# Ledger of designs, part 46: designed miniproteins, single chains, continued (5)

Each design is a single chain, and the fold is of that chain. pLDDT is the mean over its residues in the fold that is shown.

## One batch from the design tools (miniprotein)

Design m17572
Fold by ESMFold2-Fast:
Structure m17572 (fold): chain A 88 residues (1-88)
Amino acid sequence: IEEKLEKAEEARKAGKEEEALEYLKEAVKLLAKELIEKEKDERIRKLIELGEKAYIEALERVKKGEDPAAVYAELEARYSAEVAELEA
């Protein structure tokens, strides 16, 4: 994960935006996988899967030029609703 984040930063500094995004998406997927493998609570595992999807979507939308604050606010609202459903 740390190695992928470092490569993403290096690619970004070199102007390789697509490569940086790919490394970031890979880091998010690896983090989610590790957290799911360590977690025994099925509800928490589903929350991690939702978080992974939200972060990947945020990265892609921000890269397309959407306002990061607006993207995060929308995803946070959606994520909160999905979390409430899993707690029910």
Scores: mean pLDDT 73

Design m17573
Fold by ESMFold2-Fast:
Structure m17573 (fold): chain A 79 residues (1-79)
Amino acid sequence: MAELVEISTELIRLAREAGLPELAHEMNRRTAEAVQAGDVEGLAEVIKEAADRGMELSPEHKERFEELKKRVDEALARE
C-alpha cells in the first residue's frame, strides 16, 4: 500500500505539471477512497487508469506517465 501511495503522489504531481488539474483532483479523491478501504488492487487500477489517461492527454509527458504505470506492477509484485 505505502509504495502505491507514493506512486499515486508522484502521478498527481506529474498531472499538475502537465496542466491536467482535473486528473490530479480525481486521483486525490480515488486514492483517498482506496487507502481508506485498504484496497491495494483498487489503488493500483486507479493509478494505471490515470497514467493511461495522462499519456493520451499529454504526449509530451507520456514517458513519465508510462514509467509510473510500470512501477505499479513492480510494487504489486512485492505486496
Scores: mean pLDDT 84

Design m17574
Fold by ESMFold2-Fast:
Structure m17574 (fold): chain A 88 residues (1-88)
Amino acid sequence: SAVERLIELLEEELERLGKEQGREDLVEEAKKRLRELVEREIKEATSGEFPKLSEEELAEMVIRALEASRAGTLAAYSEEVEEELAKL
């Protein structure tokens, strides 16, 4: 399913960020929160009720989470670049 693929993609990005930052404990908490939200939406969709959140809106939410995670990675990368420039 698209939802499962999105979760897997987000988890992969969170793991990458966690390893880069040395904050694997933070990644675990983030994964837990995201998974709870997604599982809730899946259950609502399968209940036969009209979902308040469309697939596109859910995808946007995940993209936003990925952008936030990526921004953290970019910030860490900027710090490494700053260290290299100081070495020159």
Scores: mean pLDDT 60

Design m17575
Fold by ESMFold2-Fast:
Parts: sequence; structure tokens; C-alpha cells
Structure m17575 (fold): chain A 77 residues (1-77)
Amino acid sequence: MMEELKELFFKRLYQKGYSILVNPHLSPEERRVAIEELAKEVGISNEDVIEDITQEIESVPKEQRFDYQIEKIEQYK
């Protein structure tokens, strides 16, 4: 189910959080590419779903992204 894939995505993103979400050496475009690649790795191949996830993450201030990922992991349990 797509909700299960979203849960897996956010769990993976939390584990990689520093290297993707808050890494100061990544540009916004490089971060977006990393998010899209991670989504595809966990089996999310629907482009609309990947875009929705990417937009949702990018709309969150950088300092709040770890808390946001924890909330999403809990939401999709």
C-alpha cells in the first residue's frame, strides 16, 4: 500500500536525516534529488507521490525537519 511505502520512506529519511535534510553542503536542488532517489529506492515510483513528498518536506523550515520526520513516521504507523 502507498501509505506503507510513505512510512518506510520517512523512516529511511530519518535515518539519513543529517546527510539529506540538514547537510549544509547540499544545495536545495541536490537535496531534492536525494529525496527523489530515496523515494524510488523504497519502491515509490509514482511521480505525483514523489512530488507531493518533496514539496511537503521543502515547505518545512530546515530547523524543524527532524521533528517533522518523527511526526510523519508516527502518523503512518
Scores: mean pLDDT 67

Design m17576
Fold by ESMFold2-Fast:
Structure m17576 (fold): chain A 101 residues (1-101)
Amino acid sequence: DEIAEEAKKIDPADAPALLQKEALNLPEEYAGLGMLYSLLGIDIARYLAGEQVPGLARFSREQVAELARKMTVLLRKVQEGKVPANKLNPLLVQLVDELLS
C-alpha cells in the first residue's frame, strides 16, 4: 500500500500539524473541504495530547496517529494531482475501515 508506505515516513507527533497544513494548501475550489480537514487535525492533536474527543473515542491514540499520517499523504497526493479531491471522502472512509480491521 503506497499510502501506508509514505505514511511511515511521517513522525506520528508531527502528523496533526502536517494534516492541518496540507488541508489548508488544497486548491481554492476545495477551500471549504480543506477547512474541515484542518479542524479535524486540531481535534486529532487534542486527542493525542490526552484530551477526550467523543468523535475519536472509538479509536486508540495509535490508530488516530496512523490515520492522521495517512490523511496527510492523501492530501499531498491531491495537491500533486495524483488523486482527485472528490475522492478524499471515499478514501478517508476506506482508511478508517482498514484501521478498524
Scores: mean pLDDT 78

Design m17577
Fold by ESMFold2-Fast:
Structure m17577 (fold): chain A 92 residues (1-92)
Amino acid sequence: MKPKKRYTLEDLKNDKEKAEEMLRVFKEIQELIENNDTAGLEKLLDELVEKGYISEEGKQYILEATKDPKSRQELINVIKEAIERLEEILKK
């Protein structure tokens, strides 16, 4: 298996608008998960599916992860790390 080619950090630096949009989306997902707003999370994930940012399967996987306290905390930690990395990119 070969890893799928992803955008480089330089690509994200050149696309500040996209990096800011991703940061906003991740912060919104984190807030909805921490507030146990399942309805709000489902609505946001539906919008992301319609925009082509995630698959329908990806939406179901995220929602399922929020049902288990351990998986929910792991998901929050991943989102926090992604937010910190995006903030570091945008700060420079």
Scores: mean pLDDT 73

Design m17578
Fold by ESMFold2-Fast:
Structure m17578 (fold): chain A 86 residues (1-86)
Amino acid sequence: SLLDELLDAAEVVLERMENEVKKGNEIAKEMKALAEEILKTPDIEKRIELYEKIVELLIKYFEADEETKKNWEKYLEKLKKEKEKL
C-alpha cells in the first residue's frame, strides 16, 4: 500500500541520512527531520507532503545521475496524484 511504501521510504531515508548528518550536512539533517515526522504523523496527506519535500531535496542535493533524477521526478508526480485523490 502507499502507506507501507511511505513508512518504508522514511526508514530508508533515516538510515541513509544518519551518516551524512554526522558529517555536518545540514540538508541531510533536514531530510532526517522530515522522515522522522512521517513516522510520527497519523495523517496520510501530511506523510505524502513530507515525502514530496524529501524527494525534492534528494533530487536537488544528492542525486547526480540524470536518469535516476527523472525517475524521482516521475515518482513526485505519482505522489501529487495520490494526494489529489484524498
Scores: mean pLDDT 80

Design m17579
Fold by ESMFold2-Fast:
Structure m17579 (fold): chain A 96 residues (1-96)
Amino acid sequence: SPELLKRLEELLERARELLDEAREILKEIEENGPTEEKLARLEKLLEEAKEILREAWEILEKIDAPKELVFRLIALELELIGLEIELERVKEKLKK
């Protein structure tokens, strides 16, 4: 479906924007220290990206998507996992 393909591309672009913002917040936390506001915003961005990538996978199962879009989705999933791991490391350091 052309409509589903366009939606998939829009979801991948939105996930990219959310993960880029999350990375910038994480970098600021690493340089200037964490605040409750920064941690809450980072968590919200990662949860929104997770929801968007979940919808992208559901669309991908319904269409014959170009391999380039499949690779983009996989790359975004790996980046999300990496950012979630770094967030948990920040939280662990705050508790100890």
Scores: mean pLDDT 87

Design m17580
Fold by ESMFold2-Fast:
Structure m17580 (fold): chain A 61 residues (1-61)
Amino acid sequence: SLEELERRLVEGMEEVHRRMEERAAANPDASPEERQELVDETTRELVALMEEYERGVREAE
């Protein structure tokens, strides 16, 4: 259902955000390049979740 897809997206985004916080906390002395890499990786994960959500919505129609 659409509600299940939305819930999965929200939970996925929360999980990605939590892992980002954990990784940032684990490396407080990260270089600017390492911080940018973490941001880029997190952004890619969020984009993938959004794409999966959109595909699921399209398939449900």
Scores: mean pLDDT 83

Design m17581
Fold by ESMFold2-Fast:
Structure m17581 (fold): chain A 79 residues (1-79)
Amino acid sequence: MELAKLLYEAAAKLLEEKGSEVLKLSGKEFKELILEELRKKGVSEEELEEIEKILEKLIKEYGDKAADVAKAIVLLASD
């Protein structure tokens, strides 16, 4: 799944650049950082809208903390 790979790469880059401090954020704040990272990488607004819907679903299903969303992204990209 191409979207899962994009999410994984964006989340991994944020963790590498900002460290564990990013995991203290809310799921909503983490979502905004992922979307900004992908926008900088040249992902289209149509793809960003679809990615935002996926991230909102992960927040609802797994919890509204950045750490919960990051774990869900890893699981989504691994399977």
Scores: mean pLDDT 80

Design m17582
Fold by ESMFold2-Fast:
Structure m17582 (fold): chain A 88 residues (1-88)
Amino acid sequence: EEVEKLAETLRELAERYQSLADEYNKKIDEYNKKIEEVMKRAKELPAVQAGKEIADYTSKKAEYQKKRDEYNSLAERLQQLADELRAM
């Protein structure tokens, strides 16, 4: 019973971290779309502006990718621990 309660708590925490990772995935997708739109319209934009926007969006995307990966790793480990506890 106590082991089951602990396993459920860890599973809920894992779901919370996966939810956070999903939010960062949405942000990454938004920046991918922004980069694609700048690339698509590159011929209509001043080269300096297009380059700067792509660089800025790429940098922001990288920050979100790092956070996503961190939260996914935490969620995965918590899920593994919950599974191990349930197997006891």
Scores: mean pLDDT 84

Design m17583
Fold by ESMFold2-Fast:
Structure m17583 (fold): chain A 94 residues (1-94)
Amino acid sequence: SAAPALPQRVVEELKIYEEIKKIKEEEGEEAAFKKVVEELKNTKDKEERAMLFVAYAKVLGLNTLEKIKELLEKLKKAGAISEEEAKEMLKDLS
């Protein structure tokens, strides 16, 4: 039917997911990680940052809290997210 049926946020999350997945498949996991770090550093909007994290976690197939914690730690070390953001993202997944 008329194409405005999906919330814009869902459409944006799917686009981010597909873009990161393509980079991972074509250029490798390290290239995908660097792209996500760059996008997070360039994005100040909290909700867009959360979408980017969730999309990337889905691309990586993270299925445990332990692996999610490891990803959050890597992103903190890269300066892409704060400790407060990491705690908030982990709480939203609990």
Scores: mean pLDDT 78

Design m17584
Fold by ESMFold2-Fast:
Structure m17584 (fold): chain A 111 residues (1-111)
Amino acid sequence: SPEELQKLKVQFYSLAGEALDLIHEMHILKARGQPVPQEVLDRLEELFARMEEIIRELEKLDKESAEIGRLRLENLRELYEMVLNGASAEEIKAKINADVDKIKALEDKYK
């Protein structure tokens, strides 16, 4: 249903926003030579798992939303791994810019 689809999209983007904020916090901590708390790592794994569940639900309702969701989750997982491995602010910025372009290209395919 349209209502169920919108609810899942809102939930997905809320989780994605929280994941991005936590990844940014990890980058700041690592840049300062500070350890990343285990609770932050555990929370990110929980967020990614929940996002995967929502994508599976989206696949049943709307192919476009599911494909965009998969790309967004893939991009966030890659960004997370880059930050864990000590990527520079320049490398992180380049990744985010490239990911924005990938999302726009996929969205334009559905127009």
Scores: mean pLDDT 90

Design m17585
Fold by ESMFold2-Fast:
Structure m17585 (fold): chain A 92 residues (1-92)
Amino acid sequence: MIEEIEKEAEEGIKFAKNKDEQGVLKSVDRLYKLAVEAFRKGDVEALEKAIEELEKVLKTLKENNASKEVILHVEINLGLLRIMLAVLKLES
């Protein structure tokens, strides 16, 4: 799972650098689905990795002046994943 999360983040970063916003959205969607799977399995390490990698994608988007809509989409997904991580840590 962690390797799959890293792969989707690497693709998202490449799309962000190339200003391919549709490519970014597809990679972020795939990464988010993997993160939700990690949450369902109680995999804290994989979920933390998904958050770290999505933060790297967000940083690259901001550095490359991506649209506000794409940035907001990534920020919303990141916020949801942080809530999921908090829930898992409260169950410990």
Scores: mean pLDDT 86

Design m17586
Fold by ESMFold2-Fast:
Structure m17586 (fold): chain A 72 residues (1-72)
Amino acid sequence: SYAEKAKKGDSKTAAKSVDAFVRENKEKLGELEAGIIQGMGLIAIGVGNAVGDPEFGSKMAGELLEKTEEKL
């Protein structure tokens, strides 16, 4: 799943996984929620990098995708 790829990947892989997940699930999420999930995922990755813990940022993004997928 994209959630697993984000959790296990570097920041670039996590960001691509967020983008791919949102693109593929846009019809189920709707335009507004898709934008929010993409923004939150990328913010999580950015925050992880800013505090010197990119792995934590990737894991936060992956957890967001996993929780979002459970609601679909």
Scores: mean pLDDT 86

Design m17587
Fold by ESMFold2-Fast:
Structure m17587 (fold): chain A 88 residues (1-88)
Amino acid sequence: DAQVAALDAQIDAIAAQVGQLIDDFVAGRMSFDQFRRQFAQLQQQRDALIDQQRAATTDPARQAALDASRARSQRGMQAVIRSMEAIA
């Protein structure tokens, strides 16, 4: 419960950092190479936190939801990279 809340807060913080990173790139404040490297690092950190949440539960429905969230995150990452590359 406290651990789950802490992990959720960390995931939310990473989402905020991803949003800021996208804003910085769109505003021309960083190169596409810098964006790609930092975005990959943040997504790796998010995936690790989702894995920790999955390991902390034995509820199959919650595990399935976390697995689906991870898959959507990976697809979303590829879509964002392609979109940012197209405007670079």
Scores: mean pLDDT 79

Design m17588
Fold by ESMFold2-Fast:
Structure m17588 (fold): chain A 60 residues (1-60)
Amino acid sequence: GEELFFDRNLPPGEVVYHKNPEIPDFSPENLEIVPLEEYRKRQEELGKTDFGIYLEALKK
């Protein structure tokens, strides 16, 4: 269906985060509800620590 359960049942300021992105399983056990701020922080850390830092080293 078009209707997304998570979009309509999450309080403002919280988002759904996939604990294991390698598994295309949207079951509750693989999802975590986190504050938007925490989600942004995790995304930034992931980009800088894994690929962002690698690109910086390669450029230098």
Scores: mean pLDDT 56

Design m17589
Fold by ESMFold2-Fast:
Structure m17589 (fold): chain A 91 residues (1-91)
Amino acid sequence: SSAYEFLKEQARLEIKAARELIEELRKVLPTLSPEEQEEVEKRIERLEELIERVEELLRNDAPEEELLRELLELGALLVATQAYLLVLLKE
C-alpha cells in the first residue's frame, strides 16, 4: 500500500535523523557536568533502543500499525532530545 511505503520511507528518514542527533550528543558529552552527562547517556541509549526496534520492524515487514506506533515514539523522543540539546548549547 502507498501508506505503508510512505511509513517505511519516514522510518528510514527518522532513523537517519536520530543517528545524526546521537553523533551531535556524543560531541557535546565531554563538555557537560556529570549530571548532564548521565542524562545525555540515557537519552542516547533510549534513541539507540528505538532505532533498533524500528529497524527490526522494517526487516520483518511488520504490520503498518506496529511500525506507526514505534515511529511515533521515536519521533516524539527525537523532538524532545533535540529541544534538550538546544538548552545545553545555550550554556
Scores: mean pLDDT 88

Design m17590
Fold by ESMFold2-Fast:
Formats: structure tokens, sequence, C-alpha cells
Structure m17590 (fold): chain A 112 residues (1-112)
């Protein structure tokens, strides 16, 4: 199995960008998705940004996620690694990362 681990989350200004490091554990190539989300009043999550990459097992990628017009507040960065290579694995990781409850790793991000 491959798993993703996030680091580098912190405080970022509105309209700025979050730089995150994702390390992938396990053998082989993985598609990695990262999503920046906020909890909704209905118990879901609103995605405000994201990024994806292909990473070799044991390697890492730096991903930059723009906050766009996201208002100040607390956000969750979530990462998921999916075994495989190319756009299908990247897209699968990205879509899975949109739900922090199912993510391999999460970090808090504060938008100021």
Amino acid sequence: MVTAELSGAGTVPSGGSVELTVRVSGPGRAGVGVALTRPTKSGGYLMVGGAAAVVEGGGEARLTIGTGSAPPGKYIASAVAVPGSGGKAEMSGFLAAADPRAADSTEEVTVT
C-alpha cells in the first residue's frame, strides 16, 4: 500500500498560496492529490483549492495551492496517495483528498 503524509501547513494570507510537502511511503509510483477544504454547516466540506502530482514511493513532492478568494478562517489540507501513474491516479487521489475524513494525512491551515 502507498500512503501520503503532509507537512508545511500553517498561516497564509487570503489570496496567497499554501506550500505543502507530501511524502509518499510504500513501493512504486503513486498519484497524489491534495485538497484545501473548509467544513460546511451541513457537515460536508467545500474545496477551495487543490493540486496533484505523481510521486515515486519513498519520494516527496512540493505542491502549491492558491487560496484564491477564500475568506479568512480555519481550513484543512488533506492528502491521498493512490497506486499507479499518470492522470487517472492523480485525479483519483485529488478527488479522494476532497473528503478529509477519508484522507491519508491532514494538516490545519489558517487563512488570515
Scores: mean pLDDT 78

Design m17591
Fold by ESMFold2-Fast:
Structure m17591 (fold): chain A 76 residues (1-76)
Amino acid sequence: SSRQKEGKEKRIKILEEAIEEARKGNRIAITTMLYELEKAGKLSEELREAAEAGRLTEEQREEIIERVEEILKELK
C-alpha cells in the first residue's frame, strides 16, 4: 500500500541521516542506529550493554554503522 511504501522511504531517510551524523561524531545518531539494529534482530547483547553503560569503543561504533548500512541496502 502507499502508506507502507511511504513508511519505508521515511525509514531509509532516517537511517541515511543517522549514518551521516554518526560519521560526523554525533553520539545521538548512534542511539537511533541501536534501535534499528534491535528491530532487525542484529543487535548483540554485548553492544546493547556497552551502549547502556556509555562504554562503546570506536571499533564497536564502526560495527554499528556497518550493520545499519547493511540494513539500508536490504531496504533499497
Scores: mean pLDDT 76

Design m17592
Fold by ESMFold2-Fast:
Structure m17592 (fold): chain A 82 residues (1-82)
Amino acid sequence: KEKEFQAAGLIQEALRPQADQIQQAVEQQDYQRLGDLVLQSGQQAAQQSSDPEVSQIALQTSQAVADALRAGDVEAAAQAAS
């Protein structure tokens, strides 16, 4: 859907300045930290959007991805991000 794609783009932009922290967490297999970084990026993406629906999707998507990552379910995290 159009708004899901827009929300994903905003999350990606929010994650970009955190690339080093993300790489570090992946290398350490610290999926709880990865989840925290995704949640922070979702919150930032929601603040960047003037569309309440896009903001809601960004928060819901980042929460679902973070929950899956914290559970160690990388496949579920990938599905939630789609």
Scores: mean pLDDT 78

Design m17593
Fold by ESMFold2-Fast:
Structure m17593 (fold): chain A 63 residues (1-63)
Amino acid sequence: VGERALEAARQAAKDGNPAGVATAIGEAYDLGVASRETALKAVQAASQGKPEEAARYVEEGVR
């Protein structure tokens, strides 16, 4: 379950969709699979038009 939410967050981050990242990573955080710090960094990077950095933060937080 959490793996699917994290995959959705990674995909949204790569697509440069900050709203999608916020929704998916928020669900992963609620499931205890992602940290709040990782979620905030990923959303911030995506919002700044840096989807590659956003994807990197999500991957580092879960691996």
Scores: mean pLDDT 68

Design m17594
Fold by ESMFold2-Fast:
Structure m17594 (fold): chain A 90 residues (1-90)
Amino acid sequence: MSKTERAEAIADAARDALNAGQSPEEVKKVVERKAEELGATVEELEIDAEHKVVVAKVRFPDGTVVLVTAVGDGGTLPPELAQRIQEEAL
């Protein structure tokens, strides 16, 4: 599985949790567990349950850091958060 495929799997898990109406604490557990299953470590996690957005900074075993963004159905990415994502995506 590629790093992109692993990042997408983490994003899919987060989006599914958001769509299921899970609490921020439950969404955090889903993201952390999925990352661990894929050999990644969550370094930073931001959850906006109201807007159905998750942003996670994940580190893979080879030292690669990837910014994972998930938006649930009917969710919206706030402009300020979109700007921060662009600034942190090296």
Scores: mean pLDDT 78

Design m17595
Fold by ESMFold2-Fast:
Structure m17595 (fold): chain A 91 residues (1-91)
Amino acid sequence: SDVARQVGLVLRGIGILLDIESEPNATEEVIKKAEEAVKLIIELALKYGNLEAAEKGLEYLEKALEALRKGDVKEAEKYIEKAIEIAKKGL
C-alpha cells in the first residue's frame, strides 16, 4: 500500500539523518544540508506522492553516510547536494 511505502520512506529518511548526525566527522554544514534533504524527501513522499524520487534521494543520502564513514566529507556533501537536486525536481 502507498501508506506503508510512505511511512517506510519517512522512517528511512529520519534514520539516515540520525546516523549522519552521529558521525564524528560530520560538519555542521553537512548536517544542515542533510536536514534540508530529508525535509524535502519527506515532503516529496507525503505531500506529492512521488515515492520513486523520494527513494532515489534516500539512495544518495545512504551514499553520503558511507562517504562520511570513509572520512570523505567533500564526497558526502556532493551526494547530499544530489539528493536535494533530485527531491526539488520531483516536487
Scores: mean pLDDT 88

Design m17596
Fold by ESMFold2-Fast:
Structure m17596 (fold): chain A 64 residues (1-64)
Amino acid sequence: SSSQYQQYSTLYGSYITAVTNRDSTSFNNSINQIRNLSTTMPPDVQNDINNDIDIMTQQANQIL
């Protein structure tokens, strides 16, 4: 839905800010909020988001 997309966009922005600031706490909070949002979505979308989170986490671990 458009509201879920807006929430995802906001959380993704928080993720980018956390990585830019090398803030592991804010990064983990953003990832957890994205995971919680994904549970409200269909299984295929949830799987795609979880795959994105795994990639984001691998990338961030090289910086954080």
Scores: mean pLDDT 78

Design m17597
Fold by ESMFold2-Fast:
Structure m17597 (fold): chain A 87 residues (1-87)
Amino acid sequence: SLKQLELRGLQAAEMTLELRDMVRAGASREELIDFIREKYKEILGEEPPREDLEANVDDIIAKLRAMKDEEIEEARKTIEKIKEELE
């Protein structure tokens, strides 16, 4: 259903914000890869290959670092609003 798709989108958005916080906290590439693998398995039911993540993790980190604090705060507020509406 559309609601299930919205819930998956919410989970993916929360994962992105957590990854951004981890990158800012100086998390290792290994910690980031393990987190992504676990979250993708939870959300999609499939665990992405480690080698695919190893090949792309630097690009992911660069994109997360490039996100402005204002964008992150707006995303967090939107996530909280959606959570309240789904409860």
Scores: mean pLDDT 76

Design m17598
Fold by ESMFold2-Fast:
Structure m17598 (fold): chain A 58 residues (1-58)
Amino acid sequence: SHMERLRELVQKAREIQKGLEEAKKNNDQQAINDYKEQFTKLSEELLRLEEELRRAAA
């Protein structure tokens, strides 16, 4: 369901944010770059889901 997918993506976003904050504290540039890339991909998935939900609600 869309709601289950949304919850999954939100949880993944929280994990990425936590990992990114930890990587920044450790000054781990490779990990920072990897988490930023993961967040960009996740943001694209969230945007697609949002668009799908808006079309269904119209």
Scores: mean pLDDT 83

Design m17599
Fold by ESMFold2-Fast:
Structure m17599 (fold): chain A 89 residues (1-89)
Amino acid sequence: SPLEKIAAMLEEEIALLEELRAAEKNPARQADLDAHIADLRGILAAVRAGASVDEVLARLEAHRTRYLAQGRRDLAQLLEEIIRAVRKI
């Protein structure tokens, strides 16, 4: 289903962030990555619980804005793919 695809894309993003977190040596960047991982896990839980498309989109767009503000364009690009998938539901 479209929701299963979105869940898989969120799981892929979370896995990437967990790998980045494992390699990170700076405590401030570790805390930042931990916060992003927690937020994406929350969105994934909401998707799996059947949250509305509008709620999922609002949370994903807020998260993408934070990635861009932090200069993490690569992570923002992956999140944009998920946003496009949600918009097609």
Scores: mean pLDDT 84

Design m17600
Fold by ESMFold2-Fast:
Structure m17600 (fold): chain A 73 residues (1-73)
Amino acid sequence: DLSLLLQGFDLSDEAKDYAISLVEQGVNTLEALAAALYLEGRSQSEIAKELGLSKKTVSRWLKKLIEEGLLPK
């Protein structure tokens, strides 16, 4: 549940709306969360720690979203 996951993170309403928009476009829930955290200025290491993922996974996801035009470079 995206709403339940969003409650676990200190995100602005703008970042939450962005994550929801990405999921509505077919982006995976965790990838959408990683993108929202990145827009809030979180580093890849911080996002990896917050989501319980490897930095390599976060880096791959963010690069994919940037290449797809869903996340600004």
Scores: mean pLDDT 78

Design m17601
Fold by ESMFold2-Fast:
Structure m17601 (fold): chain A 74 residues (1-74)
Amino acid sequence: SIRSEIKTYYEKVKSGDTSAYDGLAGGLRFLALVVGDLDGAEEAQRLEIKAIKGTLTDEDKKRLLELASYYLKY
């Protein structure tokens, strides 16, 4: 399932795999859209673009983990 894939990216990011940030952000954007959280989807899209560019700050990485914990609670 898409949730299982997103959880896999989340675990990779927590273990220090920096290549998983774009997959995590893209998955979180999808989950935000599914629940109608347009602000969360827009934020996740912005973070996905930064991940693809390799320009994620420590603040951005922290925010991605916050979004992941929020959308993956269920």
Scores: mean pLDDT 86

Design m17602
Fold by ESMFold2-Fast:
Structure m17602 (fold): chain A 95 residues (1-95)
Amino acid sequence: SISEAFQKLNDEAQDFFDNSKSLEEFLEKLKEAGADPLIITLVELALREAEDDEKAEALSKIESPIAQALAKAFELRKKGAEEAKEEWQKLVEEL
């Protein structure tokens, strides 16, 4: 089942994380193990401190319902941040 595959992937990723000295080493171990492209992409984006736009674009290229949902979430998150910035600027102008 999808649930069992996800649990196995999570257990494998957790073990690699615990035995890695850095995110870069963790990424290398995941690639060598043939881990799910979604997990590899998420770790790569974390290493680059990627912005939400870059995360959304990279995840949208992965043929997975979970990857597509995450891509949409990052797009919506960026939009929320821009609206928050506009509201902050208006408050500063009123001072």
Scores: mean pLDDT 66

Design m17603
Fold by ESMFold2-Fast:
Structure m17603 (fold): chain A 66 residues (1-66)
Amino acid sequence: SLAEGLAKAEEAIDAIMAGDHERARRHAAEALALGFLTPETVDALEEAMRRGVRTREEILAVLAAH
């Protein structure tokens, strides 16, 4: 459901903020499987993690742009 996808996306955001990139990838993949995220958004989150993004504001900007 959309609500489940949103919950997984929120878990991915929390994991990125915590610096737990493996947990973030798992939850982002779950949100993608539920149709909440696109492959392009997942790629953008990977780029954000690689760049060391840690703030909710910056992560939400990535999600809004894709």
Scores: mean pLDDT 86

Design m17604
Fold by ESMFold2-Fast:
Structure m17604 (fold): chain A 90 residues (1-90)
Amino acid sequence: SKEDAEELVELLEEEAGKVVDAIENGASKEEIEKLLDEMKEKIEKKAKEYGFDVEKISELLDKFKEAVLNEDYEEATLYYFELVDYILDQ
């Protein structure tokens, strides 16, 4: 439903915000990777609960993680918005 999609996006914004805050505060690559893994687990769990396509969401989250860890923040931002658009189009 639209409500489920909006709630999943809200969770995505919360978890991505934790990653951004960690980067801005100079967290280690290991801590950033841990936050990205926690983000993936939480988003996939919620997506599955709502009956969304977990495989596509997982793929986009993996691309987001790779871009963040490579410090390619422009690419990470593009994958983030692609994921948001994908969720809202369900």
Scores: mean pLDDT 88

Design m17605
Fold by ESMFold2-Fast:
Structure m17605 (fold): chain A 75 residues (1-75)
Amino acid sequence: VERALEMADRLADAMMARARKYGTAEEVARVEAEREPMLAETRAALATAPPLSPEELAEIDAAEARLAAAEAAEA
């Protein structure tokens, strides 16, 4: 559960960094406003969810790596 929360936080950070780099100030403010509610909902859902399987953790890691690669390609 904790690793999934860390990945969600990291993914949110990457999305915000992208918005700040390429987005308008209005888009950045919107992403920032949406971040906290989304993370709170994710934390609440994960608190009642069963622990993630190794396969699910690998999928999260792969998704994070794909996002990082996409951001690097756009730089």
Scores: mean pLDDT 68

